# Ledger of designs, part 79: designed miniproteins, single chains

Each design is a single chain, and the fold is of that chain. pLDDT is the mean over its residues in the fold that is shown.

## One batch from the design tools (miniprotein)

Design m2919
Fold by ESMFold2-Fast:
Structure m2919 (fold): chain A 67 residues (1-67)
Amino acid sequence: MKVKEEALKELMLEEFGVEPEKITPEDLKKLLELVEKILAAAKAKDEETALKHVEEVIKLAEELRKK
């Protein structure tokens, strides 16, 4: 679990330009929950739900960058 959190912080920095210090533990938990929902929707072949959660991740990344 902790290793996944660090990998997600690195991904957010590299792909979305979100600095790790801007990500609170609550933001990180929310991001992990969204990633799990995306993976579950992808496994269920529910493209609409998967895309919706990807859009939520992008929106959260934009909000975190503006801090």
Scores: mean pLDDT 76

Design m2920
Fold by ESMFold2-Fast:
Structure m2920 (fold): chain A 66 residues (1-66)
Amino acid sequence: SSDLDELIKEALLLANELEAKGDVETAKEIREKVKEARKLVSQGKLDEAKKIVEEAIRRGKEKLGL
């Protein structure tokens, strides 16, 4: 869905910011969660995909102090 595409975009922007600040491990974790979400989308599991992207966003924001 359009909403899920925007969440994925937000997660990837957070991963880029974390990597730029030297948190390469959290950036990798977020990118791996996005790959998992895209696999779930291909299986029609949109709600499950959305949950894991939202968890990745929360993790990224916490690490950035947002």
Scores: mean pLDDT 87

Design m2921
Fold by ESMFold2-Fast:
Structure m2921 (fold): chain A 72 residues (1-72)
Amino acid sequence: MLSPTEQRVALLLAAHHERGLSVREIAEALGLSQPTVSRNLRKLRERGLVEERDGRYRARDPERVVQTVIAS
């Protein structure tokens, strides 16, 4: 089960999957601190739901992210 914060981060990235978002952009969009965003992104990467490239994050499979959130 994803935490509520992991769900919010994951859904935001699913909505922006083609462009990707930086830690700063995610923090600003969700009203979270950058360290909080980084910790949640690390957990989502360990689950294989999110990837990082050049400091930008995106959902690896937006449909899978949505299904994982619904199942939580």
Scores: mean pLDDT 80

Design m2922
Fold by ESMFold2-Fast:
Structure m2922 (fold): chain A 57 residues (1-57)
Amino acid sequence: MEENIELLRKAADLLVRAGASPEAAVKAIKTIGDYLGVPEEEVERIVAETRARLAAA
């Protein structure tokens, strides 16, 4: 399970680096998280972290 959470975080980082819009990044993270079986709590945390990073950039 930890490996899947790490993969989701890496995917989120790639989306930020690629300059994805906030809505596109959130949708992609939720889709990938669901596919990987990441718990909803962890998906929500990663979404919040990604939104904060995109707002700061």
Scores: mean pLDDT 80

Design m2923
Fold by ESMFold2-Fast:
Structure m2923 (fold): chain A 86 residues (1-86)
Amino acid sequence: MKEAEELREKGKEYEKKGDYIKAGEAYRKAGELYEKLGKLEEAAEAYGKAGEAYEKGADSEEHKEKALEAYIKEGMLLLKVGVSKV
């Protein structure tokens, strides 16, 4: 948990500084760790923030692809969270 929380906080710091690509990478890594820990709601939130950050900082097709991948992960995790309530 500590590592994922630290990455999420680093993402917020990068976003505050306007370093959106680094923010996206930090949020994406936090999402991956939360997902591995079974923290699907936190993972979805982190991936959503990663997508937003990559989209704001996108200056290449690679960054646009990373934003799309992050949003897809967010959507998949939100579906899993919804299914777990059934």
Scores: mean pLDDT 81

Design m2924
Fold by ESMFold2-Fast:
Structure m2924 (fold): chain A 92 residues (1-92)
Amino acid sequence: GVLKQIALVLNLIGLELDGASVSVSVSGDTVTITISNLNANQKADALSIGSLLKELGANVTVTVSGDTVTITASNLDPDLLALLKSLAKNNK
């Protein structure tokens, strides 16, 4: 629902405010969220974003490599996809 979409965006913003680097890219119907410069506590928050996307019905793959978490999501709700596309345009 809308509340989970808001929670996802707020979690991404929170990580960026705490010094993580957040990048969102979109290719067709697939979204890739790359979160880097994470400490151990921030990795838990980054992993929660993958869980929120799964709860929203997305097909999600999460990869952790060092201080980077990469989340790939497909089968997204069109409104959520549009929101993430907006974030991709405004992310640097």
Scores: mean pLDDT 78

Design m2925
Fold by ESMFold2-Fast:
Structure m2925 (fold): chain A 76 residues (1-76)
Amino acid sequence: VEELAERIKALADAATPEQRKALRELIVKEAEEASKEEAEKLLEALKKAAEAAKSPEAQKYLKEAAEEVEKILKEK
């Protein structure tokens, strides 16, 4: 989860649309399989990455990913 969060930060600024789609699918799956604590850490990492994102597209992508993780987390 933590390694995935660091990868998200690195890819958000330089990712292609295809890479962002694959990453989002991975984020959702990781959040579903993760413990509540790991999912909370992932959510925090996504929110921080969104604030640090250089492009508006990356920021929007990360906020949407964070919303999906938050929905998954609410059911844990």
Scores: mean pLDDT 73

Design m2926
Fold by ESMFold2-Fast:
Structure m2926 (fold): chain A 83 residues (1-83)
Amino acid sequence: SEADQLWQSVEAGLKRTKELVKEVKEGGSVETALKAAGTGLQTADVATQLAELDPSRKAEMEAKKEEMLALAEEARKAAEEME
């Protein structure tokens, strides 16, 4: 279903964002930090879409969205500090 596809996208995006943020903390490049921020922001948008489609998951998606936005902001600040 559409909700299942969005759920898989949220799970994959959260995992990828965490991997990229870990790479940044281990001495990654500005490019890696910007990719982490972009992936986090994109995944937060998908979580918002899923919350609208499936109200039973709204609280869970809001929590994941907050986590993704925090990771994206952390990555963005890391990129600024590298420049």
Scores: mean pLDDT 83

Design m2927
Fold by ESMFold2-Fast:
Structure m2927 (fold): chain A 57 residues (1-57)
Amino acid sequence: AEEAARALVKGVKAYHDGNYEEAIKYFEEAVRLAEQAGNEDLTALARKYLEEAKKSL
């Protein structure tokens, strides 16, 4: 859970800085870690950010 949250925070920071490729990498990691932790809410949130970052390329 904590590792997934850290990846999500790094992705959000990269996204707001305009570094969309880096944001995608962190959001993909956040999805993977959240799924492994069984955190459905965090997985859904990370997937939503991943889709938005991909649209921003």
Scores: mean pLDDT 82

Design m2928
Fold by ESMFold2-Fast:
Order: C-alpha cells, then sequence, then structure tokens
Structure m2928 (fold): chain A 61 residues (1-61)
C-alpha cells in the first residue's frame, strides 16, 4: 500500500541521514521484506518493525 511504501521510505531516509550506507545487499533484503509483507498482508506497523530490525542487523554487521 502507499502508506506502507511511505513508512519504509521514511525509515530508510532516517537511517541514511544517521550515516547508514544503503548497500545492494541491504536493498535486496528490504525488497524481500516488503514483498513478504504484501504476500502475507502484514500491517504497516508489522512491516515497519521488521524493516527497523533488518536495518539494525545491517548496522551491527
Amino acid sequence: SRESEEAVLRLVVEAEEAGLEITPELSKRLKDVVDEAERNKWSTEELAERVREVIEEHRRA
């Protein structure tokens, strides 16, 4: 949905502003999460939580 797309974009922009490098690997992981959310009809809140988790895992790696 548009709201979910905007929520994901906001989280990615905030992470970039905080110094996170958006690598091709991270981009693929985020796309996979969005695709899974669409298939399983996740809420925007559930999608946002999973996106935050993936971003944090990438920061720690």
Scores: mean pLDDT 81

Design m2929
Fold by ESMFold2-Fast:
Structure m2929 (fold): chain A 80 residues (1-80)
Amino acid sequence: KEEIEKAIKKIEEAIEAAKKGDVEKAKKYLEEAGKYLSKARLSADKGEEVSKHLTQALNALTEKDYEAAIEHLEKAIEAL
């Protein structure tokens, strides 16, 4: 529970960084979120859904598609 809340906070920080166009900070926050999610030991179904959205967000950040990145980050939070 605590690790999931920490992960959500880091994803929210990644969303704010993406809104500012700060790809490096957004990626750093997503890496930190991934570490908390690993500790949370999500079910396989939840873990797959969240991982899919985080991967799509990371790809969108690399392409500087901030709108798509934010959408996928929001979907990752909804899946948690």
Scores: mean pLDDT 83

Design m2930
Fold by ESMFold2-Fast:
Structure m2930 (fold): chain A 99 residues (1-99)
Amino acid sequence: SKEEFLERMKKIVDETIEKLNATTDDAEARAIADAGTQRLLAEVAEARAAGLPKEELIEILEEIISYLEKEKAKLDATKAEHIDRVIDSLRKLKTELER
């Protein structure tokens, strides 16, 4: 269901933010954010494969983007830039789905 994908994706965001807060290395922070992005994109792909309609995939992306923006506030400015790249990847996918 849409709700199950949202809960899994929010957990991925939470785990990504926690790992970013635990690291002091920028290269590791980039790798953590990239891994988070791939996990989030995989969840959207699974939701699509499970037969969720395009409109629900867009709603999931919008809610997760909003959640990332909110959770980003828990990070310092340098680490927040890594989350901005995650958000950009999800916004790009949302734009492609809206075509």
Scores: mean pLDDT 88

Design m2931
Fold by ESMFold2-Fast:
Structure m2931 (fold): chain A 104 residues (1-104)
Amino acid sequence: DLSLEQEREVFKEAALQTIRWLRKREAESDDPEVKAVLDKVIETLEEAIKKVEEGKPLEEVLHDMYQKMSELFAKANHAGQAEIERALGFFNTALVIREEEVKS
C-alpha cells in the first residue's frame, strides 16, 4: 500500500516521463496536426501535475485528465487519435513501473 504522498509522487514522475517522451515524438514529427495534438496532450499532463501540487485529490485529477483526453481524441484526425492512444499507453505503463519501484 502506497501513502498518499507516494501516490502523488508516482503520478508526477510518470506524467513528467510521458511529457519528455511526447516532446521527443513532437520534434520527430513532420505533421502539423500531430504536433498540435501532442502540444494539447502535453498541456493536459502539465495541468494535471499542477493540480496534484496544489493538493487536489488524485482521483479527481485523473478523472479530469482522462475527460480532457477524451475531448481531444473526439476532435483529432486519425493520426492524432493514434498519438493520444500511444500517449495514454505510455503514461499507464510509466505509472505501473514507478509504483513497483516505490514498493521495492
Scores: mean pLDDT 87

Design m2933
Fold by ESMFold2-Fast:
Structure m2933 (fold): chain A 78 residues (1-78)
Amino acid sequence: SKAQQEAYESLEGARRLWREAREGLARGELSPEEARRLLEEALRLLDRFLEVALPLPEEVQAALAAFRAELERELAGL
């Protein structure tokens, strides 16, 4: 469905923004404030995916929960 497609696009967006924030911080190309904005948007997009409540295998659900916890830890560390 279109809703499922949009959900997966949100998840891909979250992963891209997370990588951009982490790589940019590591290279000194992003300020902590810029990285915070990217990580907050990544968390928002991940939450949009999770709200669709797609029937996913337990291992995938666990991986997404771990990813969400990682985004929150990285935000708290900025």
Scores: mean pLDDT 88

Design m2934
Fold by ESMFold2-Fast:
Structure m2934 (fold): chain A 98 residues (1-98)
Amino acid sequence: KLQEEIDKKVKELVAEAGRHIVEARNALQAGDYDAAAEHFTRAAKHLEEANKLKPSPYLQKAIEHFRKAAEAARAGDRDAALTHSDEAVQYLAKFVEE
């Protein structure tokens, strides 16, 4: 069933994004801001692919905030990166509860 295949792919993309979110936050704690920015960017990219398959305002907001988290991390702003990451995770949680 095509819808079941789409739902499975979306879950896989969200799980992959989740792994990158964990790695990004660990990199921020370690002071590796370049690694954190790369992982937030990869998380956003996986969520962009999920949004193409299953469009959601919550995914769009999560993508926006992970992009902002990556920019903040690249700038060395750990607090802004964590704040945007937390906002993105809240939107992602709303999407997965749909």
Scores: mean pLDDT 90

Design m2935
Fold by ESMFold2-Fast:
Structure m2935 (fold): chain A 81 residues (1-81)
Amino acid sequence: MLELAVEALEGAVRMAREGRGELAATLAEAAARTAREAGADPRIVELAEEAARYAREGRFEKAIEYAEKARRLLREEIEKR
């Protein structure tokens, strides 16, 4: 489950780099929902939601920053358990 959230965040970063804000936001929101359902750290969920918000605002550099931070923390949570 959390691996799907990581994949969604990687997709959000790619879409943001391409300037596709709505797709980046949709993927970041999917990641936030999946992480929340899996009981991940609320800080990770918040970072993914912020990435979606920045993507919708067209602030792609910020969207990428927050999505990558959320992805890193998610990977750490998966590994440490």
Scores: mean pLDDT 86

Design m2936
Fold by ESMFold2-Fast:
Structure m2936 (fold): chain A 92 residues (1-92)
Amino acid sequence: MLSAGEAMAAAGAAAAEALRQARAQGASEEQLAALERRLNAVVAEVAERALAGEPPSLDEIVDAILAAARAAGVEPDRAALREAAEAGVAAA
């Protein structure tokens, strides 16, 4: 299980990767703004759950980031999101 710090680091890293991929795919400024709002909500929820002693798993974090991206009309590579999240955990 992830620590609170590891869960927050994973969420932040995966969110950053989703934004990077959206820009690389030519997402519009409107899509990027919608994505940033949704990703900020996911990161905040992960932080709240982690601070409550119930940090989400790495898979739950990646799935939440992917769902947020899809809701904004962007399709990031799930494997790259997972790798970014794992790198975030390792750096925490």
Scores: mean pLDDT 86

Design m2937
Fold by ESMFold2-Fast:
Parts: sequence; C-alpha cells; structure tokens
Structure m2937 (fold): chain A 60 residues (1-60)
Amino acid sequence: SFTIKVETPSEELAKELAKKLREENPDVEVEAEGKTVTLTSDGDVTKVIGLALRVIGESL
C-alpha cells in the first residue's frame, strides 16, 4: 500500500476535503485527523499523488 499525508491550514478544511474525496474516490482510503488528510491506496499510486496535490491546492 501507498500512503501520503498532507497537512492543511485548519481542521475544518481537512475534514471537508476528506469527506469530499471519500465520496468521489471510494477506491482510496481517506482519513482526516486534526489538520492532516491521509490518503492510502493498495495500487493506484498516481491517483493518490493527484489527490494529495489537490489537497495542497485547496490549502493555498
């Protein structure tokens, strides 16, 4: 499995983004803990990287 953790500016943003990404990407495990969004996949590394970049973009 492949895991990326992205820290966001706020807990509210982390929770909101995690919920949205979970709904749009049921094949990827998406968790929010504090300000951190954790993305895990057993196969699609490219997809996880793309989603992590989206979290970073929404945090700017």
Scores: mean pLDDT 81

Design m2938
Fold by ESMFold2-Fast:
Structure m2938 (fold): chain A 76 residues (1-76)
Amino acid sequence: YEKHEKEGKAYEKQKNYLEAGRHYVEAGIEAFRQKDYEKAAELFDKAAEMYEKANDRSGALLAREQAKIARKEAEK
């Protein structure tokens, strides 16, 4: 997930928040697959923040739901 996280940070620095959010979602999915649920939750929260800045409220809501699921897995 490090590659997508770095790409997300690069787009965030450019203020391309929609692309940043997409890359943070991909990074979160990869972290979740690796069972790094804490990291997945952080990445999905970051994606939600990016989507909010991009005025994509639906994307932000979905990313927050993904973060919540990842946190529940981390609590096992």
Scores: mean pLDDT 85

Design m2939
Fold by ESMFold2-Fast:
Structure m2939 (fold): chain A 58 residues (1-58)
Amino acid sequence: EEEVRRLGRELGLSEEAIEAAINLVRDAGLDVETALEVAKAYFVEGDVTKLLALVNAA
């Protein structure tokens, strides 16, 4: 959890995006790196197609 917060802040993600990444790791079983990429695609890029591709690859 704290590692996700640290890496998310280093990537310039909002606290909302970081919390979403933490939830993806905890509830969906995604790895930390994939969860952060999904959160970034949704909250920063708004790219639903990229979001779906990342989730399907996990």
Scores: mean pLDDT 71

Design m2940
Fold by ESMFold2-Fast:
Parts: structure tokens; C-alpha cells; sequence
Structure m2940 (fold): chain A 61 residues (1-61)
């Protein structure tokens, strides 16, 4: 969905700024929006990025 895509884009921008907490928040929003829209492909992408972001936060802060 357009909403999920916008949240995904915001998460990517925050990730490039090393704001892993902010990126994780927007990835969660993107995942919820994608699931609500029935967009299973985008939901899977958001889940994988969320896992990566959580690992980065644990390791790099």
C-alpha cells in the first residue's frame, strides 16, 4: 500500500542516518500497514529489514 511504502521509505532514510531506533519504529508501522492492506510481499520485506535493524541496534547502538 502507499501508506506502507511511505513508512518504509522513512525507515530507510532514518537507517542511513544511523537512527536505528527511529528506523525500527517506522519499519513496525510499515509492517502493520502492509499486513492491513494484504500486501504479503511488502510485509515480508519489512519483517526482514526489522530483524536487521534490531541486530544493528544491539551491535552498533
Amino acid sequence: SEEAEKYMLQAVILGTKKDYKGAIEYLRKALEAARAAGDSELAAIAERMLKGGEKALEKYG
Scores: mean pLDDT 83

Design m2941
Fold by ESMFold2-Fast:
Structure m2941 (fold): chain A 118 residues (1-118)
Amino acid sequence: AAEDIEQGQKLYLEGRRALDEERYEEAVELFERAIELLRGLDPSLLARALYNLGLALFELGRYEEAKKAFEEAIRLAEESNDTTLLILAYSNLSEVLEKLGEFEKAEEYRRKSEELRK
């Protein structure tokens, strides 16, 4: 519990550093390990880890996996009313959907992100 949350937080921060340094494959591994430890323990940090996992996967061109990560991050952000994360995740999901050729859904999520900024 507490030890798993602390380890999950450490892995999350290491993943963010890897992402910032453009070490995308390492960032994916670190975020996946953080997610395993945080699942069922810290929904807010889990949502942020899933969001950042989606960013790393997008940079690697792993668009279907990035879509799944952003969709789960959105679900958790909606449950917690994390409007800031929701705006970011909707915007990034829209970009993933464009890469996957799902243009109508991409426009829908772009609009959802824009509506929350007002």
Scores: mean pLDDT 90

Design m2942
Fold by ESMFold2-Fast:
Parts: sequence; C-alpha cells; structure tokens
Structure m2942 (fold): chain A 50 residues (1-50)
Amino acid sequence: SMKEELRRLAIKITSLGILSSAYSFEGNEEKAEKLRKEVKKLKEEMDKKE
C-alpha cells in the first residue's frame, strides 16, 4: 500500500545518501554527485505521494 511504498522509498533514499557520502569520502565526486541527484529525485517523488 501507499504507506509501505513511502517507507521503502525512505529506506532507499537513506541508503543512497550513505553511499553518496562514502564515494565522496573516497574522492569519487562524480559518482557521489550522481547519487545525490538520484536522492533528490526520489525525495521529490516521495513528496508527491504525501
């Protein structure tokens, strides 16, 4: 249902955010930036679902 879908989106956003930070720490800013953009897109989708 919608509530479970939102929870799964939140988990994915958090996981990708952590991974983005890890790539940034390793000096892979291109990969980190791609992941940051994906996180932003997922957050916008989550907001649309309330």
Scores: mean pLDDT 82

Design m2943
Fold by ESMFold2-Fast:
Structure m2943 (fold): chain A 55 residues (1-55)
Amino acid sequence: EEALKELDKIKEEALKKGYPKSFVDRIYERAKELIKSGKVDPETVIEAVKRILGL
């Protein structure tokens, strides 16, 4: 839940930064699946997404 809220904030920041919605949606969906799968630590997923989006 908390990790998903952080991911939503990252999505808004990426859109504000000018990334295409389709690109942001794809990254968001993949990150959300990884978090929900429990195979990867949520904090690790969030940091990876921030790195990809330059946040």
Scores: mean pLDDT 79

Design m2944
Fold by ESMFold2-Fast:
Structure m2944 (fold): chain A 60 residues (1-60)
Amino acid sequence: VTPVPFSDEEVARLAERLGVAPSTVRELIRRHGLEAPDPARRSQEHFDFLEGLLRRILAE
């Protein structure tokens, strides 16, 4: 069973919140290994955590 990556909608939402292109968000998730293996375990709290982490990475 292949792990399901973040959806286009999830990536677009994070991109809007961070003020970057969706392709930039996907690249950061891939580069830092942030994809969850189980999409059913992705909660709003997990998204808030990822937004904060990605914002910090972009600020570096």
Scores: mean pLDDT 68

Design m2945
Fold by ESMFold2-Fast:
Structure m2945 (fold): chain A 58 residues (1-58)
Amino acid sequence: DVFERMRALDPAAADRFRAAVAAGDGEAAQKYGTRVVATSGDGELGRELGRLLRELGL
């Protein structure tokens, strides 16, 4: 689960990402998602996050 990995890396950004997704706020979701990816250095997490946002229409 991409969200579980995000929460393990940056729980504050992960929680804000989840709130943004629930609100349909693609800009905020991208902002907090990219923060977690930048902090982790994990390119696979970045690809999985991109897929998740596309599936959600954000």
Scores: mean pLDDT 80

Design m2946
Fold by ESMFold2-Fast:
Parts: structure tokens; sequence; C-alpha cells
Structure m2946 (fold): chain A 70 residues (1-70)
């Protein structure tokens, strides 16, 4: 379901945030770049808006965390 996909997206972002706290901001920057690519690809493929919204919310959390690390 879209809700299960959204939960998985949030879990991936949480893992990247935790990794950033251990390994530094480059891990978070890399995760943001991957989310940017995923959003562009899934928009091009006509993915459900709920999935795109979940990716954008996760990316926003990664950007906020990166700002705290820098």
Amino acid sequence: SAAEVAAQIAAVADAAIAAGDVFGPEVVRRAIAEFDRAIEQLRAEGAPEEVIAALEAARARLRAHLAELE
C-alpha cells in the first residue's frame, strides 16, 4: 500500500539521519541527492502523489538535519 511505502521511506530517512550522526554530514548530503533522484524519477513515472509527498517530507527532514550538522 502507499502507506506502507511511505513508512519505508520514513525508515530510510531515519537510518540516514542516524548514520549522519555517526559518520558525518556527507552521509546526509548523499541521502538527499538519492532522494532528489528518486523524486524526479517517480514523478516522471506518474507515481501516486502520496508517495511523492512522503519522499518530499523525508527529504525535508534530511535537509533540516544537515543544517544542524553544518
Scores: mean pLDDT 87

Design m2947
Fold by ESMFold2-Fast:
Structure m2947 (fold): chain A 107 residues (1-107)
Amino acid sequence: AERAVEAAREAARAAAEGSVRAYEAGDVRGSMGLGSGAVAGASGAASGRSSGDGRAAAEGARTAARAARIGAEEARRSGNKEAYEAAEEAARGAEEAARRAEEAARE
């Protein structure tokens, strides 16, 4: 469970960093979506830690990754290049962390 919890925290961090950068780029809506993903990732990590169930952490990490990917696609459609770069980086980081959380949750 510990590795899944750590990976979920990494996914939450990627989404949180993306949220800040999107806000700085003027994408308030994208920032809010990424922020919700970061909260879900952090909540999943906390749940996984307290229950010892890595599946809760993996679910949180997956939610953070999906939120970041949606944010990247929306920023791309809006033509906001800075917000797109921030959300795309967040999506890649969160997706890699979610994969690690899912792998660790199966152990």
Scores: mean pLDDT 84

Design m2948
Fold by ESMFold2-Fast:
Structure m2948 (fold): chain A 60 residues (1-60)
Amino acid sequence: MEELKKRLEELIKELAELYGVPEEELKERVEKGMKDSGLSLEKVVEILEKQVELLKEDKK
């Protein structure tokens, strides 16, 4: 559980850098999305990992 929370924070930081937005702004968006969708932490981490991968491939 703590590993997933740390992974989520790392993914938010990386996505914030890739999007060029403040980390805190992206964190608020993710937390709101979790509350609105009822998705588990594990599922959110999976979604964000795929998003990071797609953005990195698009830039290369």
Scores: mean pLDDT 77

Design m2949
Fold by ESMFold2-Fast:
Structure m2949 (fold): chain A 71 residues (1-71)
Amino acid sequence: MAEKLRKEAARYTARAIRGIGLAVEAILLAERLGNKELKERAEEAMKLSVEELLRRAEELLREVRALEEEA
């Protein structure tokens, strides 16, 4: 029975794609704001596991967007 493994692989891939997308968005926003620290943190997040990457990318994007709204 390989159906469960196939579904888990699909979920893993979807989470990886989402995590990378959010990290890239955070990098681009941090670069526009000139915030080198947030950019470096987003780049470091891309080196983590898929679950950790997704969590940290969401946190970083939230932080960058808060700064953008203040600017």
Scores: mean pLDDT 72

Design m2950
Fold by ESMFold2-Fast:
Structure m2950 (fold): chain A 90 residues (1-90)
Amino acid sequence: MSPVEKLIKLLDELEKLLQKLIEAKKNKDQEKFEEYLKKIRELAKQFPPEMRALVEEAVAKLEKAKTEEEIAKIAQELKRGLIDLIEELR
C-alpha cells in the first residue's frame, strides 16, 4: 500500500504543476512555463521507470505545445496513463 500511496502523492504534485503550466501558457509567461516544465522533469525522476517514460514523453510534447488547449489535452492523457498503471498495482 505505501508505494501506491507515494505514487498517488506524486501524481497530485504533477497535476498541480500541470495546472501551473497551463496558467503560464494562458498568461504567455514563457519564463514560468520553462520553470514549471523543469520542475515536472525533476518530479519525473521520482517515478518508477515505466511511469517516468510516460512523463518524459509528455514533457517532450508539452515543450512543443503552442496552445493552452494542447497542454490541457496532453496533461489529461498523461494523468490517465499514470492512473491506469497505478491501478494495475492493486
Scores: mean pLDDT 82

Design m2951
Fold by ESMFold2-Fast:
Structure m2951 (fold): chain A 65 residues (1-65)
Amino acid sequence: SLLSSKISKEAEEYIKEAKKALKEGNLEAAEEYIKKAFEAAGEDELRGLAEASVVQMGVAVAKAA
């Protein structure tokens, strides 16, 4: 399995929380978690950023409606 640094693990956990909050309709919490995921993700963690971007887009679309 592909294992990344501590930063990647932290980003993954924030992404999980953001996805959960988004699914529950808690857009404010989802946005906070996604922000923390971006801050925790290393510059080389494109996968983590991609997952975070998907959640961020979901929040942005929901807020814009």
Scores: mean pLDDT 67

Design m2952
Fold by ESMFold2-Fast:
Structure m2952 (fold): chain A 66 residues (1-66)
Amino acid sequence: MELEKEAEKLVKEAIEAYKNGDYDKAFSLFRKAAELYEKAGNPEKAAEVGDLGVKMMKDYFEKKKS
């Protein structure tokens, strides 16, 4: 419960960091959030959060080369 709540908080912070252009911080927060979901025994949510971080990273590289 508490680990999942902390993970959700980190996901929101990661999205805010991404919106502010702090990509390294955003990716780090997504990774930490996924790790917390894994520790909470919710590997499905961990995978979803990890996938979101990967998609954000791809978007960053796409914007960079565009």
Scores: mean pLDDT 79

Design m2953
Fold by ESMFold2-Fast:
Structure m2953 (fold): chain A 59 residues (1-59)
Amino acid sequence: MEEVKKQLKEAAERILEMMLSGASAKEIQAFMDEVVKELGISRQELLEAMSEVARKKYL
């Protein structure tokens, strides 16, 4: 569980980095799909993790 949570946080941070670097929506969605598959989580869980990271880092 702890390992998956750490990988999920790192993946969320990478996705936000891609967005800041000007990656396309297609590239971002492809990476999100890979993360969901690799970690065995739902897309909704990944989106929630991204929101948590964004709130923690930007507000």
Scores: mean pLDDT 78

Design m2954
Fold by ESMFold2-Fast:
Structure m2954 (fold): chain A 107 residues (1-107)
Amino acid sequence: AAANSAAANSLNAEGNQLLNLGNYDKAIALYKKAIAINPNNATAYNNLGDAYLNAGQIAKAIAAYEKAIAIAGSNNPQLLKNLGIAYLSAGQQAKAAAAFAKANAIN
């Protein structure tokens, strides 16, 4: 619904400001609220992944990026790069290499 999308986008924008200020816990809370309003918001899941990654919550970051890809489709080079970075942080070198290769193949 358009109203739900607008509300979710507002929460995402506030979350992005807090993420940029290094307030990862508050950013995470706002992205979760955005997702509660619109569970199909791939942008909110990607931003949640970024916040978790910066907070050192690597497994949660991977899960959030995988959910963003499931919603948006696997033909998004930025999501694949973000997932690859999260896999590197988890020590999952082979999965990271596969994600980066897939991202690089997208023109």
Scores: mean pLDDT 86

Design m2955
Fold by ESMFold2-Fast:
Structure m2955 (fold): chain A 71 residues (1-71)
Amino acid sequence: SAAALEEALAEALRKADELLAQGKAEGVADGDVAAAVQAAVDALAAERGLSEAQRAELRRAVADYLVEKLR
């Protein structure tokens, strides 16, 4: 449902912020942090039973967010 995708997006963005902050503190490369975030998003989508289309939309939204945060 749209509500499940919206909830997953909110949680994914929170996880992205946590991983970005941790990566910056630990001196991890931006590309490695981005890979970790996308892996967490894939795990979240699987846990929440999102469809393939919803998973693609979630991944795209998080990728756009990461591009903005890493500027």
Scores: mean pLDDT 82

